# Designed miniproteins, single chains, continued (4): the designs that were tried, part 102

Each design is a single chain, and the fold is of that chain. pLDDT is the mean over its residues in the fold that is shown.

## One batch from the design tools (miniprotein)

Design m15762
Fold by ESMFold2-Fast:
Structure m15762 (fold): chain A 82 residues (1-82)
Amino acid sequence: MSREEFDAEVKKAIAILRVAVTLATSPEEYRPYLEKALDFIESIEDPDLALKAAQDVSKIAREAKSPEEFKKKVDELMEKYK
């Protein structure tokens, strides 16, 4: 494995782990939207884009004030990273 290939796999692993940790530590009401976000991030082929999307999911989970706001922001994030 080249350095570039290793770095790409590490970035994808960090992205997946970041969303999984967010899922584990967020309110139960956020769980179905976080599971949807995790599936979406796992589907992103570009490791840099996946990592950026995972960072945005963590930020949304921290800043959202209601499950409705969280759902809306996750839907907006998935549209942004299509």
Scores: mean pLDDT 78

Design m15763
Fold by ESMFold2-Fast:
Structure m15763 (fold): chain A 72 residues (1-72)
Amino acid sequence: MPSEEEKEKVLKELEEHIEKIAKELKLSKEQVETLREFAKGLIETGESDIEELKQSVETLAEALKKKEKLEE
């Protein structure tokens, strides 16, 4: 089980990844906040695999961007 310090480290790495995705996809501030809250939720449920966490965040970011692109 990851310690609280390990969870904080993982969250910081995810926040950096979210910032990178936000710049690449030009996400809105609201979309970035949604990704951050989602990442926090995953970590709080005990998910500690950083690759799974990154994949989940990327999947949500892509879904948010596709929805925005399809809206007229």
Scores: mean pLDDT 75

Design m15764
Fold by ESMFold2-Fast:
Structure m15764 (fold): chain A 66 residues (1-66)
Amino acid sequence: SEAANLYTATALRLVGDELEGRVTPEQAELYRRAIDALKAGNYEEAARLFEQAGDTETARRVRELA
């Protein structure tokens, strides 16, 4: 599914970003909450959380799924 592809790709990118020090622990927590919301089908909440994490592109893609 499009949602499954999106949250899988985002989760893999998050792991890489954490290992490289590209995100703060606070940003990583927001990303994990966003991914959980996306897995639950709560697209509006997921998009909001991705925006709070600084990921406007993923937030836009999540809104396209709604």
Scores: mean pLDDT 83

Design m15765
Fold by ESMFold2-Fast:
Formats: sequence, C-alpha cells, structure tokens
Structure m15765 (fold): chain A 70 residues (1-70)
Amino acid sequence: SERKAAALVTAAALLTIAAVLDNSEEDEEAAVENAEEALRLGGEEAGREAIRLAELLGRPDVAKRLREIL
C-alpha cells in the first residue's frame, strides 16, 4: 500500500539522518530539521518504526534523538 511504502521510505530517511548525527554536533540541527520534514511526510508511524530500528541496531542515542523530534 502507498501508506506502508511511504512509512518505509520515511523510516529509511530517518535512519540515514540519524547516521549523519553520529558525525558532528554542528550538523545536528540540519539533521533534526530534515528528520522533522521526514516525519511530516511519513507520519508518527514511520517515526516509531525508525526508533525501533535504531534501538535494534544498538543506537539508543539515535533512538533518543528521534523521540525528541516526535
């Protein structure tokens, strides 16, 4: 379904943005803005899926940042 496809794409985008956050604090604000836009497009369900995947990958710091954006 289009909704499920959009959620998966948004989750992938959020995970990519989260990986960028690992590189520097200076890029964090831009990454947060991009994550907010991705959440707006995919909705809370995509955000929750991205948080779940971040925790599964052993990145609780990333999961925490995504929860702050939600």
Scores: mean pLDDT 64

Design m15766
Fold by ESMFold2-Fast:
Structure m15766 (fold): chain A 72 residues (1-72)
Amino acid sequence: KEELLKKAEELRKEAEKIRSEGNQKVADYVGEAFKNPEKREEYVKKAGDIRRQTNAEVSRLEKEAEELEKEA
């Protein structure tokens, strides 16, 4: 029971790390869009792609953690 809660906590920490890294990558691409107006559309698209991928991965990990918490 306690081991399941610890595993869930680890998954939530991993989700937070992925969210933080994803947010930083999005910020980096948005910054590049400001510095390179000629490639703004490309950088904005990449930022959107990273945001969607990050949200999907975070959601997956949070759902897995929730299932472990329910079993605990």
Scores: mean pLDDT 83

Design m15767
Fold by ESMFold2-Fast:
Structure m15767 (fold): chain A 76 residues (1-76)
Amino acid sequence: KIVLSSEVEIDLKELIKKVVEERYKAGLISEEEKEELLKLIENDELPEENLALVLAETAIELIKIGDEIDEELLKE
């Protein structure tokens, strides 16, 4: 879904929103933190530096969550 060029920012916002939701569902962030991050992303108030860091952090944490979920699924 992430396309090169000017569409990247829109696709990244949607991706980050989904990752924030998954972090909340996994219990890694509070409801307040989720709402704060979503508002910053929606209003385009998240600085590009923070956007890159959040994406990197969420990717690492999502990989860890995915590994735990995969272990639970595989152990069935």
Scores: mean pLDDT 61

Design m15768
Fold by ESMFold2-Fast:
Structure m15768 (fold): chain A 66 residues (1-66)
Amino acid sequence: PRAAAEAALARLRALLAQYARTGDPRYRQEAEALAQQLIQELGLDPTKYFDSAEEALAFYRELQAL
């Protein structure tokens, strides 16, 4: 579960990097959709990807910093 959240964050960073390089709005749209999905999933069950709420909160802060 943590690995899935880490993979999603890595994908999000990659999409934002591609958007910064190309200006292609598709990368921005994909990044926004993924971020919104992660925020929704953490809001419904913070422990879905993590063993503790503290770990989920740390991940959420990383997500917000992007």
Scores: mean pLDDT 72

Design m15769
Fold by ESMFold2-Fast:
Structure m15769 (fold): chain A 57 residues (1-57)
Amino acid sequence: TVETAGGDKPQQQAAALKAQGVTSVNVLRPFFLTSGSYTTPAALTTAGITVSSISSR
């Protein structure tokens, strides 16, 4: 599970997952963020990781 963390943390998480050979993830977004304003999926796809699902917390 990967949550939005602001700043560069989503990119750091994506890079670490890619380095460990992770190809797909489920993403947990905080309830107060809409899908359009949630940046973690973009960081993951930029790193080449498939976002399998996004669920609310």
Scores: mean pLDDT 60

Design m15770
Fold by ESMFold2-Fast:
Structure m15770 (fold): chain A 65 residues (1-65)
Amino acid sequence: GVEEAIKLLEEIKKKYPELSEEIDKAIKLLKEGKLEEAMDVLVEIKMKYPELKETLEKIAKYIES
């Protein structure tokens, strides 16, 4: 669920500090229940960092569950 998605986003933030602003935005949207807006932020991150695609798609599945 959303809690697992947030945990994975926090782990990405630790490994990629340059993504902190984008990840914090996604986490805030998830905590506010704005799931579609959070998913849009994840898509933006995927477009900029294709190497994170698989991890971000896993996070998206947790949000949709």
Scores: mean pLDDT 84

Design m15771
Fold by ESMFold2-Fast:
Structure m15771 (fold): chain A 87 residues (1-87)
Amino acid sequence: MMEERLRLEAELALKQMELEVIKLEVERNPEDKELLKEAIERLERLKKEVEEIKKRAEELGDEELAKEAEELLKEIEELKKEIEEKL
């Protein structure tokens, strides 16, 4: 249980860092339509990975980790919508 929680926390932290990298790339290249399309694909993949982390956190009864994953999912969807509006 404790080891599984630490692994999920580490996985979620890596996904948070990946989202920040995507945000920075988009902010630096707001008119690069090819980069924006690639960012959408990365965000869709990231969303699926975070949904799996949330599901596993819920199965472990880790409500705090599940909530953090849910918040990250909202940030992913918000960024995806912002990018789609620019395309």
Scores: mean pLDDT 85

Design m15772
Fold by ESMFold2-Fast:
Structure m15772 (fold): chain A 86 residues (1-86)
Amino acid sequence: AHKGLLERIKELLEKGKKAIEAGDLEKAIEYLEEAAKTAELAAAAGVPGAEEIAKLALEAKRAVEAGDLEKALKLVEEALKVAEEA
């Protein structure tokens, strides 16, 4: 169901955001990778906005890996907004 996938994506994005804010970058990367993977599966199932969420989550993960936490937080916030509007 679309609702179940979107709720899981939102949960993972929120956990990623909290991990970034706490300085737990390893956990942040893990949560963002799982969010992107879940969003890719949702996009394959035809969930509106899921393809954009997957791209934003992958970019946020790469920003964390690069140490650009400000950019990572902004990208996670954008992904959460897309998920809420889906």
Scores: mean pLDDT 86

Design m15773
Fold by ESMFold2-Fast:
Structure m15773 (fold): chain A 63 residues (1-63)
Amino acid sequence: DVIERIRARARGVAEKAEEAGVGDEELLEKARRVAGARTLAEVAEALGVSVSTIRRAIAESLA
């Protein structure tokens, strides 16, 4: 559920950035990796952060 929300947001960001002609390839690459992630560990790896950091970000987003 939470992973699906993260994946959906990442996909939306990637599509909007491509549409707007944003030249930040690093951010687009990270967004695409997150969109393909299946677990919190894969999301953390794609963003270069710890799983604990992702868990905290999710808690903050749901507040």
Scores: mean pLDDT 66

Design m15774
Fold by ESMFold2-Fast:
Structure m15774 (fold): chain A 57 residues (1-57)
Amino acid sequence: GEELLEKAAEVLDVSVERAKKMAENLAKLLGISVDEAAERLVTDPDAAEREGVRKAV
């Protein structure tokens, strides 16, 4: 949800809009929901780096 995207934005030091796009890209790459992708970015921000999503600008 929105709270997960806001937390992901804080953890990744990006805007909420960028966190949403990163979560959408991660969700598509992993075959999971956007909410699950956002939760993964919050709990394991290194997942964004491993999957190349953090560098998506």
Scores: mean pLDDT 72

Design m15775
Fold by ESMFold2-Fast:
Structure m15775 (fold): chain A 73 residues (1-73)
Amino acid sequence: MIEKEAEVALQMIKGAIAYHYGDYETAAEWFLKAAELATGEDRRIAYQNAADAYEKLGKVDEANELRKKAEEI
């Protein structure tokens, strides 16, 4: 449990770093990996961050799908 939470946190940090440097594709990949491991609030945040990255890439339909997944948690 604790190790899984640490892995989610690390993946979220990697996504945030990629996003900060404008690598939105890599950011989305890390946030989606975090969402697959996470549950509850952490999963919701991961999907929201992945959606933000997809919006930056112009992938609006995929971003909207991820936002809907976040709202259903």
Scores: mean pLDDT 84

Design m15776
Fold by ESMFold2-Fast:
Structure m15776 (fold): chain A 63 residues (1-63)
Amino acid sequence: MPSPEVAEYGRKAVEYAWKLRKLGKEDEAWKIIDEASTAMAQNDLEKAKEVAERAKKLLEEYS
């Protein structure tokens, strides 16, 4: 089970990925979901943070 902090960043990344899907960025969204799921499974806080931040920046670029 991931720590609460890792789970929170992973959840944010998935939320950003869902918004990217609405913008037609399906492939990028699925990569983010896969990476976030992996980080949560490994309880990797630094990776979860990185994926969430990257997803947020992609969403800002495509919005």
Scores: mean pLDDT 83

Design m15777
Fold by ESMFold2-Fast:
Structure m15777 (fold): chain A 72 residues (1-72)
Amino acid sequence: MDPVEEARRLLEELRAAIEKGDYATASAAYMRLFGLVDEALAKTTDPEKKAELERIRQEASDLLRAHDEAMA
């Protein structure tokens, strides 16, 4: 599976888990997504793929931050 495609899948899993209030699933999806993106960014030299991976990473971070703020 393309890392970009897998990252998009994990982002949707994270979003769905947050919408359901499933914090355990959201946390697991987030950790897996960030690990995948970090590994893919280390291996890829394609600037378009790097930009997409960084965009997905940023969106995941924003989703989790908003969730944490709502729970505070």
Scores: mean pLDDT 79

Design m15778
Fold by ESMFold2-Fast:
Structure m15778 (fold): chain A 79 residues (1-79)
Amino acid sequence: SAAAEAIKRAAQEAIAELAEEYERLVKEEGLSDEEAEAIIRERAIERARALIAQARAQAPETAAVAARLEAELAALEAA
């Protein structure tokens, strides 16, 4: 569905943006890998929660996407 594809695109864009931001934080801003990872983890969690909420609001068509994002969020929160 168009809704599921929109959420998949948003998730892929978020991953690409976070990867680019990590590189900028380390190479341009001069942060340590540890500091950059902490910032990116925080932002990844926020983006995952927003995408999960969006996917759940458009259920059942987006239920599979929501489940995958929930698994990713659980992995990010597991420490």
Scores: mean pLDDT 80

Design m15779
Fold by ESMFold2-Fast:
Parts: structure tokens; C-alpha cells; sequence
Structure m15779 (fold): chain A 60 residues (1-60)
């Protein structure tokens, strides 16, 4: 299902962000983590788009 794929992707992103030290996290990254913790995928998607430098990831 598309929803399960999206959740898997966000889980991978969250894992990467957790590897960073809190002092290395930007305000946007902290908000993104908060959105994922809330299961607010709409907000998470908006923040992800803002953080993405190379948007070669064609996931709507």
C-alpha cells in the first residue's frame, strides 16, 4: 500500500536524524521529528520538501 511505503520512508529518515546530535539539528529538523512523532505526515512532507537540497526524490 502507498501509505505503508510512505511510513517506511519516514522511518528511514527519522533513523538518520536520530543519528545526529541534538546540537547539530536545525530548527526545521527538530520540527520534522516532532511531526513524525505526532504522525502528522502532511507537516512532515512540507518540512521534508523545505529541507531537501537535491529533490531527485519524485515522491508526491
Amino acid sequence: KNKEIIEEIYEAILKRLKEMKPTELTEKQKKFIEALEKKDYEEADKLRQEMTGTVLNPLP
Scores: mean pLDDT 67

Design m15780
Fold by ESMFold2-Fast:
Structure m15780 (fold): chain A 88 residues (1-88)
Amino acid sequence: SPLKEAQELINEGVRLAYQGRYEEALELFEKALKIGEEIGDELLIEAAKLLIEFVKLAKEKGLDHPEVQEARIKAGKAWRKWLLENAP
């Protein structure tokens, strides 16, 4: 299932991002974005784009930066919205 694959990619990407493995996390979020675009899932596209922005900012500024924390909160909100509609 493309939805299951996207969920697994984002879960692994978040895990890698919190370990400081930002380039690996970015690759997984970009793969999840492509899945969202291929199936036309607007909520997945939004969540993946926000997660990409979060990890790019984290790589440049570090996790404790206010701009990075704002991006993290936005990404988390979008991802939870998608999960509510697509996962039990």
Scores: mean pLDDT 87

Design m15781
Fold by ESMFold2-Fast:
Structure m15781 (fold): chain A 57 residues (1-57)
Amino acid sequence: GVDALVALGLSRENAERLVEALLKNPEASDAELAKATGLSQSTVSRVRRRAGRRAQA
C-alpha cells in the first residue's frame, strides 16, 4: 500500500501515483510503471521487490 511505498523513500504523491498506475495495470512492467509515474525504473523495481511481486521475465 501507500505506507509501504513511503517507507521505501517515496513521497506521498509519488506513492499515490504508483498505486494508481498499478490499479490500472497491476501486471505492468517496471518500465511502463516508471513512464506512467515519472519515477526511475530502479525505484519501481525496488518497490515491486518489496511488495513481493515478480516482474515478467
Scores: mean pLDDT 70

Design m15782
Fold by ESMFold2-Fast:
Structure m15782 (fold): chain A 56 residues (1-56)
Amino acid sequence: GPEEKEKELKELEDKAVRAITLGDAEAAKRYVEEAHKLAGKSEEELQRSLAAIDAV
């Protein structure tokens, strides 16, 4: 249900944050792309998220 989808999105976000902390920006970007696909977000939102990862 929606709650399960929300939990999966949060887990993907947490994995992305952990990946960037470990210096694996490419893995972080993959998790962000998966989260975007699952959430149905726009390309503009994806680009903003990827830019935030590159800024770290």
Scores: mean pLDDT 77

Design m15783
Fold by ESMFold2-Fast:
Structure m15783 (fold): chain A 64 residues (1-64)
Amino acid sequence: SKEKEIEELELKLLILETFRGGTETMLERLKKSNGPQELIEQNEAAVKLLEEKIRELRKKIEEL
């Protein structure tokens, strides 16, 4: 059913948003502590990828 499909997608969205939040928190800590530039760049790329996945997933839910 559409309801079950939406519930599954919403669970995936929750997981991705949780990972994004954790990655953003780590990135803020790295920037404030003048952490390694490579690690900052890796975490910035990770946030961007998670935001792209979240956008696509939200769009899919909205179109159902």
Scores: mean pLDDT 87

Design m15784
Fold by ESMFold2-Fast:
Order: sequence, then C-alpha cells, then structure tokens
Structure m15784 (fold): chain A 66 residues (1-66)
Amino acid sequence: SMKEYLKENAKKAGYEFTDEAIELLVKEANGDREKLNELVKAVRDYVGPSKKIITKEDVEKVLKEK
C-alpha cells in the first residue's frame, strides 16, 4: 500500500523511485504517511526537479543530513 502510494505519486509528478529507494522510505516512515510525505519532499528538494530517477543513495543522503 505505501509502496503503491509512492509509485503512483512519483509517476503523477513525472519521476520515479528505484525499488530500493521505496523500501528505505517505507522503513523510515514506519507506517506514518505524514512522515513519508515529508521524507519524499526532503528527497525531492535535495535532488531537484530535473532528476527523474531517485535512488537509495539520494534517500540515504537526506537521512544522514540530520
């Protein structure tokens, strides 16, 4: 469900996450959809709007900045 939510929202916005990036985002959100949305926003802000494939490395970089 959360994985499907991420895939659909990324596709709607014209980008995608790798499966490994989705797994990490879902684990970090730990069932919290608001936290998931905040993490997605932080990753998108980090990589910028021109990056169309967001990887596990991109997600890990955002998680390590705190």
Scores: mean pLDDT 81

Design m15785
Fold by ESMFold2-Fast:
Structure m15785 (fold): chain A 69 residues (1-69)
Amino acid sequence: MEEKTRELARKAIEALKAGDKEEAIRYLREAKEVSEDERVRKLLEDAIEAVKAGDIKLAIEALERAIEE
């Protein structure tokens, strides 16, 4: 994962842990926009959908695994 994408994903994880779903989705969308990797973009889109569905633990787990914790 590119450093800029990883930085934004970390900020999204922090926002999710703080309970700020709107800020988390904003960071995830920014990460998706700057990523050129199709698999990373799909993972970020899946994380956005998990957050929208209220499955916050799933979103955090997927993002932490993607950035290697």
Scores: mean pLDDT 82

Design m15786
Fold by ESMFold2-Fast:
Structure m15786 (fold): chain A 95 residues (1-95)
Amino acid sequence: SMEEEKERIIRLLEELGRLLREYLADPAADPEAFRRELGRIVAELVELLEKSLTPEELGKVLNLVGEAVQAAVEDRDLAAAEAKIEEAKELIEKA
């Protein structure tokens, strides 16, 4: 159902938040595992979002996901990354 797909998307966004928190706690621990897991989460998000959202809504969510990753990886700003993930979750819940 659309509700079950939204729950899966929200769980993936929460997984992304955990991954970014773990990355910022120790960025040098395993960069290859980080890249692989990030790629997996993003690929699963794109697949589910394409099935559940309009192209406009999809673009907004993916932009927020990209901004969250950039905030964590480039700016080392966990608060900004978590704020972008919460914005993405709100868009999913309202869609």
Scores: mean pLDDT 86

Design m15787
Fold by ESMFold2-Fast:
Structure m15787 (fold): chain A 92 residues (1-92)
Amino acid sequence: SSMEEKIEKEAEELAKAGKYREAAKIYEFEGEIYEGLALIMEAVGMPEEKVKEYYRKAGEYYEKAARYYEKAGDLEKAKKYYEKAKEAYEKA
């Protein structure tokens, strides 16, 4: 969506300015939103392809969050979000 594009642009602008932790937090939040939506869609019996699409998007956002936490030196959060990305991709 246009709102998602704006949020991603903001995160990348923060990253370009060296604000890696702030960029990571934006992607973390997006990952949580897509994972939450995927869980709701799965619970209400939405088509498998739609559920998988949202888990894939959650994985992509968690991976971006992990990468930027790693650049920020937050290795604990980087590890956490790489693991969340892996779990989301396994459901995609």
Scores: mean pLDDT 88

Design m15788
Fold by ESMFold2-Fast:
Structure m15788 (fold): chain A 67 residues (1-67)
Amino acid sequence: MQEEIDRDVKLALALIQLAVAEIDARHKGDTEKVERIEKARDEVLALGPTDVDKAYELAKKAVKEFE
């Protein structure tokens, strides 16, 4: 139970980090970066219901890419 909650929390935090990066990119006028973040977020959200661990790995990779 706790391990499952921890996975969901980590995924949620990674998605929040992607959202923050998207907002920052929009304010800077980096339209290409915004589009890349949106695509990565959509891929993570599509996997989330079926494979939380894989979704989290994609989210971590995207966060590192868009730092």
Scores: mean pLDDT 77

Design m15789
Fold by ESMFold2-Fast:
Structure m15789 (fold): chain A 67 residues (1-67)
Amino acid sequence: MKMFEELEKLVKEAQEAREKAGEKLEPLYDEAVRYASLAAGLKDQPEAKEYFEKAKELTKKALEEAK
């Protein structure tokens, strides 16, 4: 699905931001990556969508803190 491609892109962007900002992104980034991993692992299950939405939200917050 397009959603998972978008999530993969966002997660990579967050990983790049974490490498640049370092420790400042610790709590939000860790949660974002965790939910992204859950969404990817459960992509064939209905619950994957909920984890995807949560990962996307947390990734957006992490990117904002990286500014």
Scores: mean pLDDT 66

Design m15790
Fold by ESMFold2-Fast:
Structure m15790 (fold): chain A 98 residues (1-98)
Amino acid sequence: SGAELGEEGARRAAEAAAAGDAEGAKRGAELAAEGLGLAGEEGGRRAREGARAAAEAGSAEGAAAAGIGAAMGAASGTEEGGRGGGEGARGGGLAAAA
């Protein structure tokens, strides 16, 4: 359930980011962080996937918000998740600058 919660949160963050909903992207990322704390190593992998999806989202504002939230979530879960979250946050920042 922790892994499912993390995956659902990451999905919501990416979906909200694609729609330009920065607030929704942040809430989805926070839900992902909660799930990652419960899922451990598997949660870290999901955080990395979510961060990449957020960075590739269709809106700059949403992508930046989702990337930052995913990075926070990853940092709370695992070392691998932390690296993936950092990568997503960087990608989101680049998208916001474009």
Scores: mean pLDDT 57

Design m15791
Fold by ESMFold2-Fast:
Structure m15791 (fold): chain A 61 residues (1-61)
Amino acid sequence: RPELVVDEAAADAIADHLAYYYNLTPEEREKVRDRLRSLVGKPLLEAVKAVNEIIDEIDKK
């Protein structure tokens, strides 16, 4: 099957979902969005790894 890659729409949608679920501030949401957007064109597995790392960072606060 074809490899799934991150696009900007997916990065923005994931950032919005994380901001909603974890009650992120607008500044924290922008940082998450920028990090996910840096993965545009990378395999989806890289986005999954980054999301898990972001969640771990949120849980430490």
Scores: mean pLDDT 77

Design m15792
Fold by ESMFold2-Fast:
Structure m15792 (fold): chain A 55 residues (1-55)
Amino acid sequence: SSEEEELEKKLEEVRKEGEKEIAKIKDPKKREAWKEITEGSIFFSRAAFEVSKRL
């Protein structure tokens, strides 16, 4: 649906912005942790959208 396309567009922008900020982190361990958190947030956003859709 158009809503799904809009969500994916927004999540792609969030990923790009997150990558820019993560790249500023000099500690590799912290960078890896933030990547995992970012991916988890994106996954949760998709899951929440699926649950909220067609209520």
Scores: mean pLDDT 80

Design m15793
Fold by ESMFold2-Fast:
Structure m15793 (fold): chain A 80 residues (1-80)
Amino acid sequence: GELDEALELARRALEGRASLEEAEEAAMRAADAVMRVEEDVTRAIGERLRVIGAILDGDKEEVARLALELAERARRLLAE
């Protein structure tokens, strides 16, 4: 599924095996998944803005870390 793909991309990026573009894609997919399932809209917006900030900074490690964190969060919210 979409979250499994985002998790795989995030893990590869953290291992140095993915491009910055792939890490950005994973982080944006994860932020979008959180936005669809998180009832706290302010929190979901804040998390999306954190991803955009990391992308603008070109911080591949932070982008990959956020992708993993947000994909795991969306997966937990969907399991409830």
Scores: mean pLDDT 77

Design m15794
Fold by ESMFold2-Fast:
Order: sequence, then structure tokens, then C-alpha cells
Structure m15794 (fold): chain A 111 residues (1-111)
Amino acid sequence: SSGLKALAKSLEAAIEYLKKAAEAAKEGDLEKAREYLLEAEASLSFARMALWLLKGAEGYEEIKELVDEAEEYLQKAIKAVEEGDAKKAAEYAEKAAEKAKEALEKVKEML
């Protein structure tokens, strides 16, 4: 479905930005990490909108929970950047990427 394809594309974009944010944070570039985290936040917002179109489909609740967890870790990563904690920013960005990857694998099962 078009909704599933939109969800997959948005999750793929979020994963790439979260990986780039973690790499930037590991290099101590918190400004660049923040820019990538904001791009990831936009991508996860599009994923959430696409997910709403799939409400009631089998697998919806599992994907929703994983997207919610990815958003929670992303917000923790943003807070870590604001606090100047590069290590926590990288760790939370990596956790957000893992949850987004798990959501993407569930979406691929439905394609």
C-alpha cells in the first residue's frame, strides 16, 4: 500500500539521520549531531503520519510501539546534545536507530 511505502521510506530516512547524528556526536560535533537529530525528528513525524493511515491493520500496535520508543530515545539524544553530553547523545541516537530499524523490519513483513 502507499501508506506502507511512505512509512518504510520515512523510517529509512530516520535511521540514516540517527546514524549520522551518533557518528557526529562520537566526533564531538554536537552542532552537526543536533542538525541530524532534527532531520530524524522530521522523518519520524512523517512516519507517525503514515502509521495513522494503517490504524487497525495487523502489526499496527507493534510498529506504533517501536516508533514511540524511537521518538523517546531521539528526544533523550536531543536533550543530551543540549546538555553537552556527546557520549549520551551518541548512545541515545543509536538506541533510536535500533528501534526505527525494528519498526522498518515489521513494515517490510507487510509489503
Scores: mean pLDDT 90

Design m15795
Fold by ESMFold2-Fast:
Structure m15795 (fold): chain A 90 residues (1-90)
Amino acid sequence: GPLPEAAALALEAGRVALKAAKTREALAAAIAALLLAVGAGFLYALGHPEAGKEAADAGEVAEKAGELAGNPEAVELGRKAIELGEALAA
């Protein structure tokens, strides 16, 4: 597909967190999560072995962004991205 499932989950978590962001800190974390998720997607497209780790990192930042935004949906999506990204990095 155009993006792997882990990167897609992190991207969606970042989008949800961005929509909910009401502070500079939440906004910055959501943007960082989106950039990392896009990076993970490119690494998967290139067949790079670090893609799973970067998807997990994107999920972790997205979970934090969701917590800062007070959005449980973004937190849950970020956790799912971490779980899948870590499994792919093993």
Scores: mean pLDDT 80

Design m15796
Fold by ESMFold2-Fast:
Structure m15796 (fold): chain A 94 residues (1-94)
Amino acid sequence: MRLSEEERRRLEELLRRVQEELLPELVELAKEKLGVDEEEAERIARNALSLAGTVVLVDADAAGRVPGEEEAREAIRREALAVIDMLASIEKSA
């Protein structure tokens, strides 16, 4: 099943709000895990949150339902963390 146009718009609004709320947390995490300065950490965190939002949107479309706010927040945090962890793994291997 796929989301309706109205459900997709509601989810996009929710994801934007969740991304803004999680940004400070992900900036600190990127600093700690990657050893980068605040400007680089913010850029990485914003990109990770953007990718996480796309993944959650695609998953919701496939499931045919809009997740609740807490479910969306947990999913975005998990997906963004996975991106940062992947980058940290690459850095350690280089």
Scores: mean pLDDT 82

Design m15797
Fold by ESMFold2-Fast:
Structure m15797 (fold): chain A 65 residues (1-65)
Amino acid sequence: KAEEYFAKGLEAFAAGKYEEAIKYFDQSIELNPNFSLAWKKKAEAYEKLGKYDKAEELRKKAEEL
């Protein structure tokens, strides 16, 4: 389940739909909060939206896992 939402997030990210990608990564994280790659990709999506402080916060969370 977590992997399925992560894959949908990656598809949205590749299409440049960063807000949609974040929603899918959030669903992935909800199902598996220790899914480091989902936190990292959510951070990358925020960076693409110019939300650098939020991206840094999420990257640190991914590195803790």
Scores: mean pLDDT 85

Design m15798
Fold by ESMFold2-Fast:
Structure m15798 (fold): chain A 61 residues (1-61)
Amino acid sequence: VKISLEEYEKIVEAMEEATKEAKARGETDPEKRAELARKLMLERGIPEEKVEFIMERLSSP
């Protein structure tokens, strides 16, 4: 999957925002955190297939 520099920047911003929101809410469930990150990436205009690629990579050991 090819991710542009602009898309990568939005992905990083979304992940940072998701982490801050999760921390503010006291959310420690990795599934809930992943859902929040996915939501924020989609809201920033990242296509679902690219979001899925990033999330799959982050979930692998």
Scores: mean pLDDT 77

Design m15799
Fold by ESMFold2-Fast:
Structure m15799 (fold): chain A 100 residues (1-100)
Amino acid sequence: MVYQQQIENAKGGIKMLESLIKYAKENSNNPEVHELVKELEKLKEEIKKKLEELERAVKEKAPGEEIEKIAKELDELIFKANEVMQKIMDLIEKELKKKK
């Protein structure tokens, strides 16, 4: 089922977000990275809440239209989180290259 795969992907994504947040906090003193980490922490909590809504809707067999709307909103949050993750990784990579 498409939603089951999306739920599992979102759970994996949350763990990756937590790992990156920890890595960024430990390895960067860049103020821009710290601001992006705050944004990423907020997006992580929004993703968790939306994932719980999706899991509940699927379990309770909510109308397909409602499940699809929640699933789309979850995808949009994951997309935003991935953009922020990429910005953090790019900034940390540039910082690390300056150490050579």
Scores: mean pLDDT 82

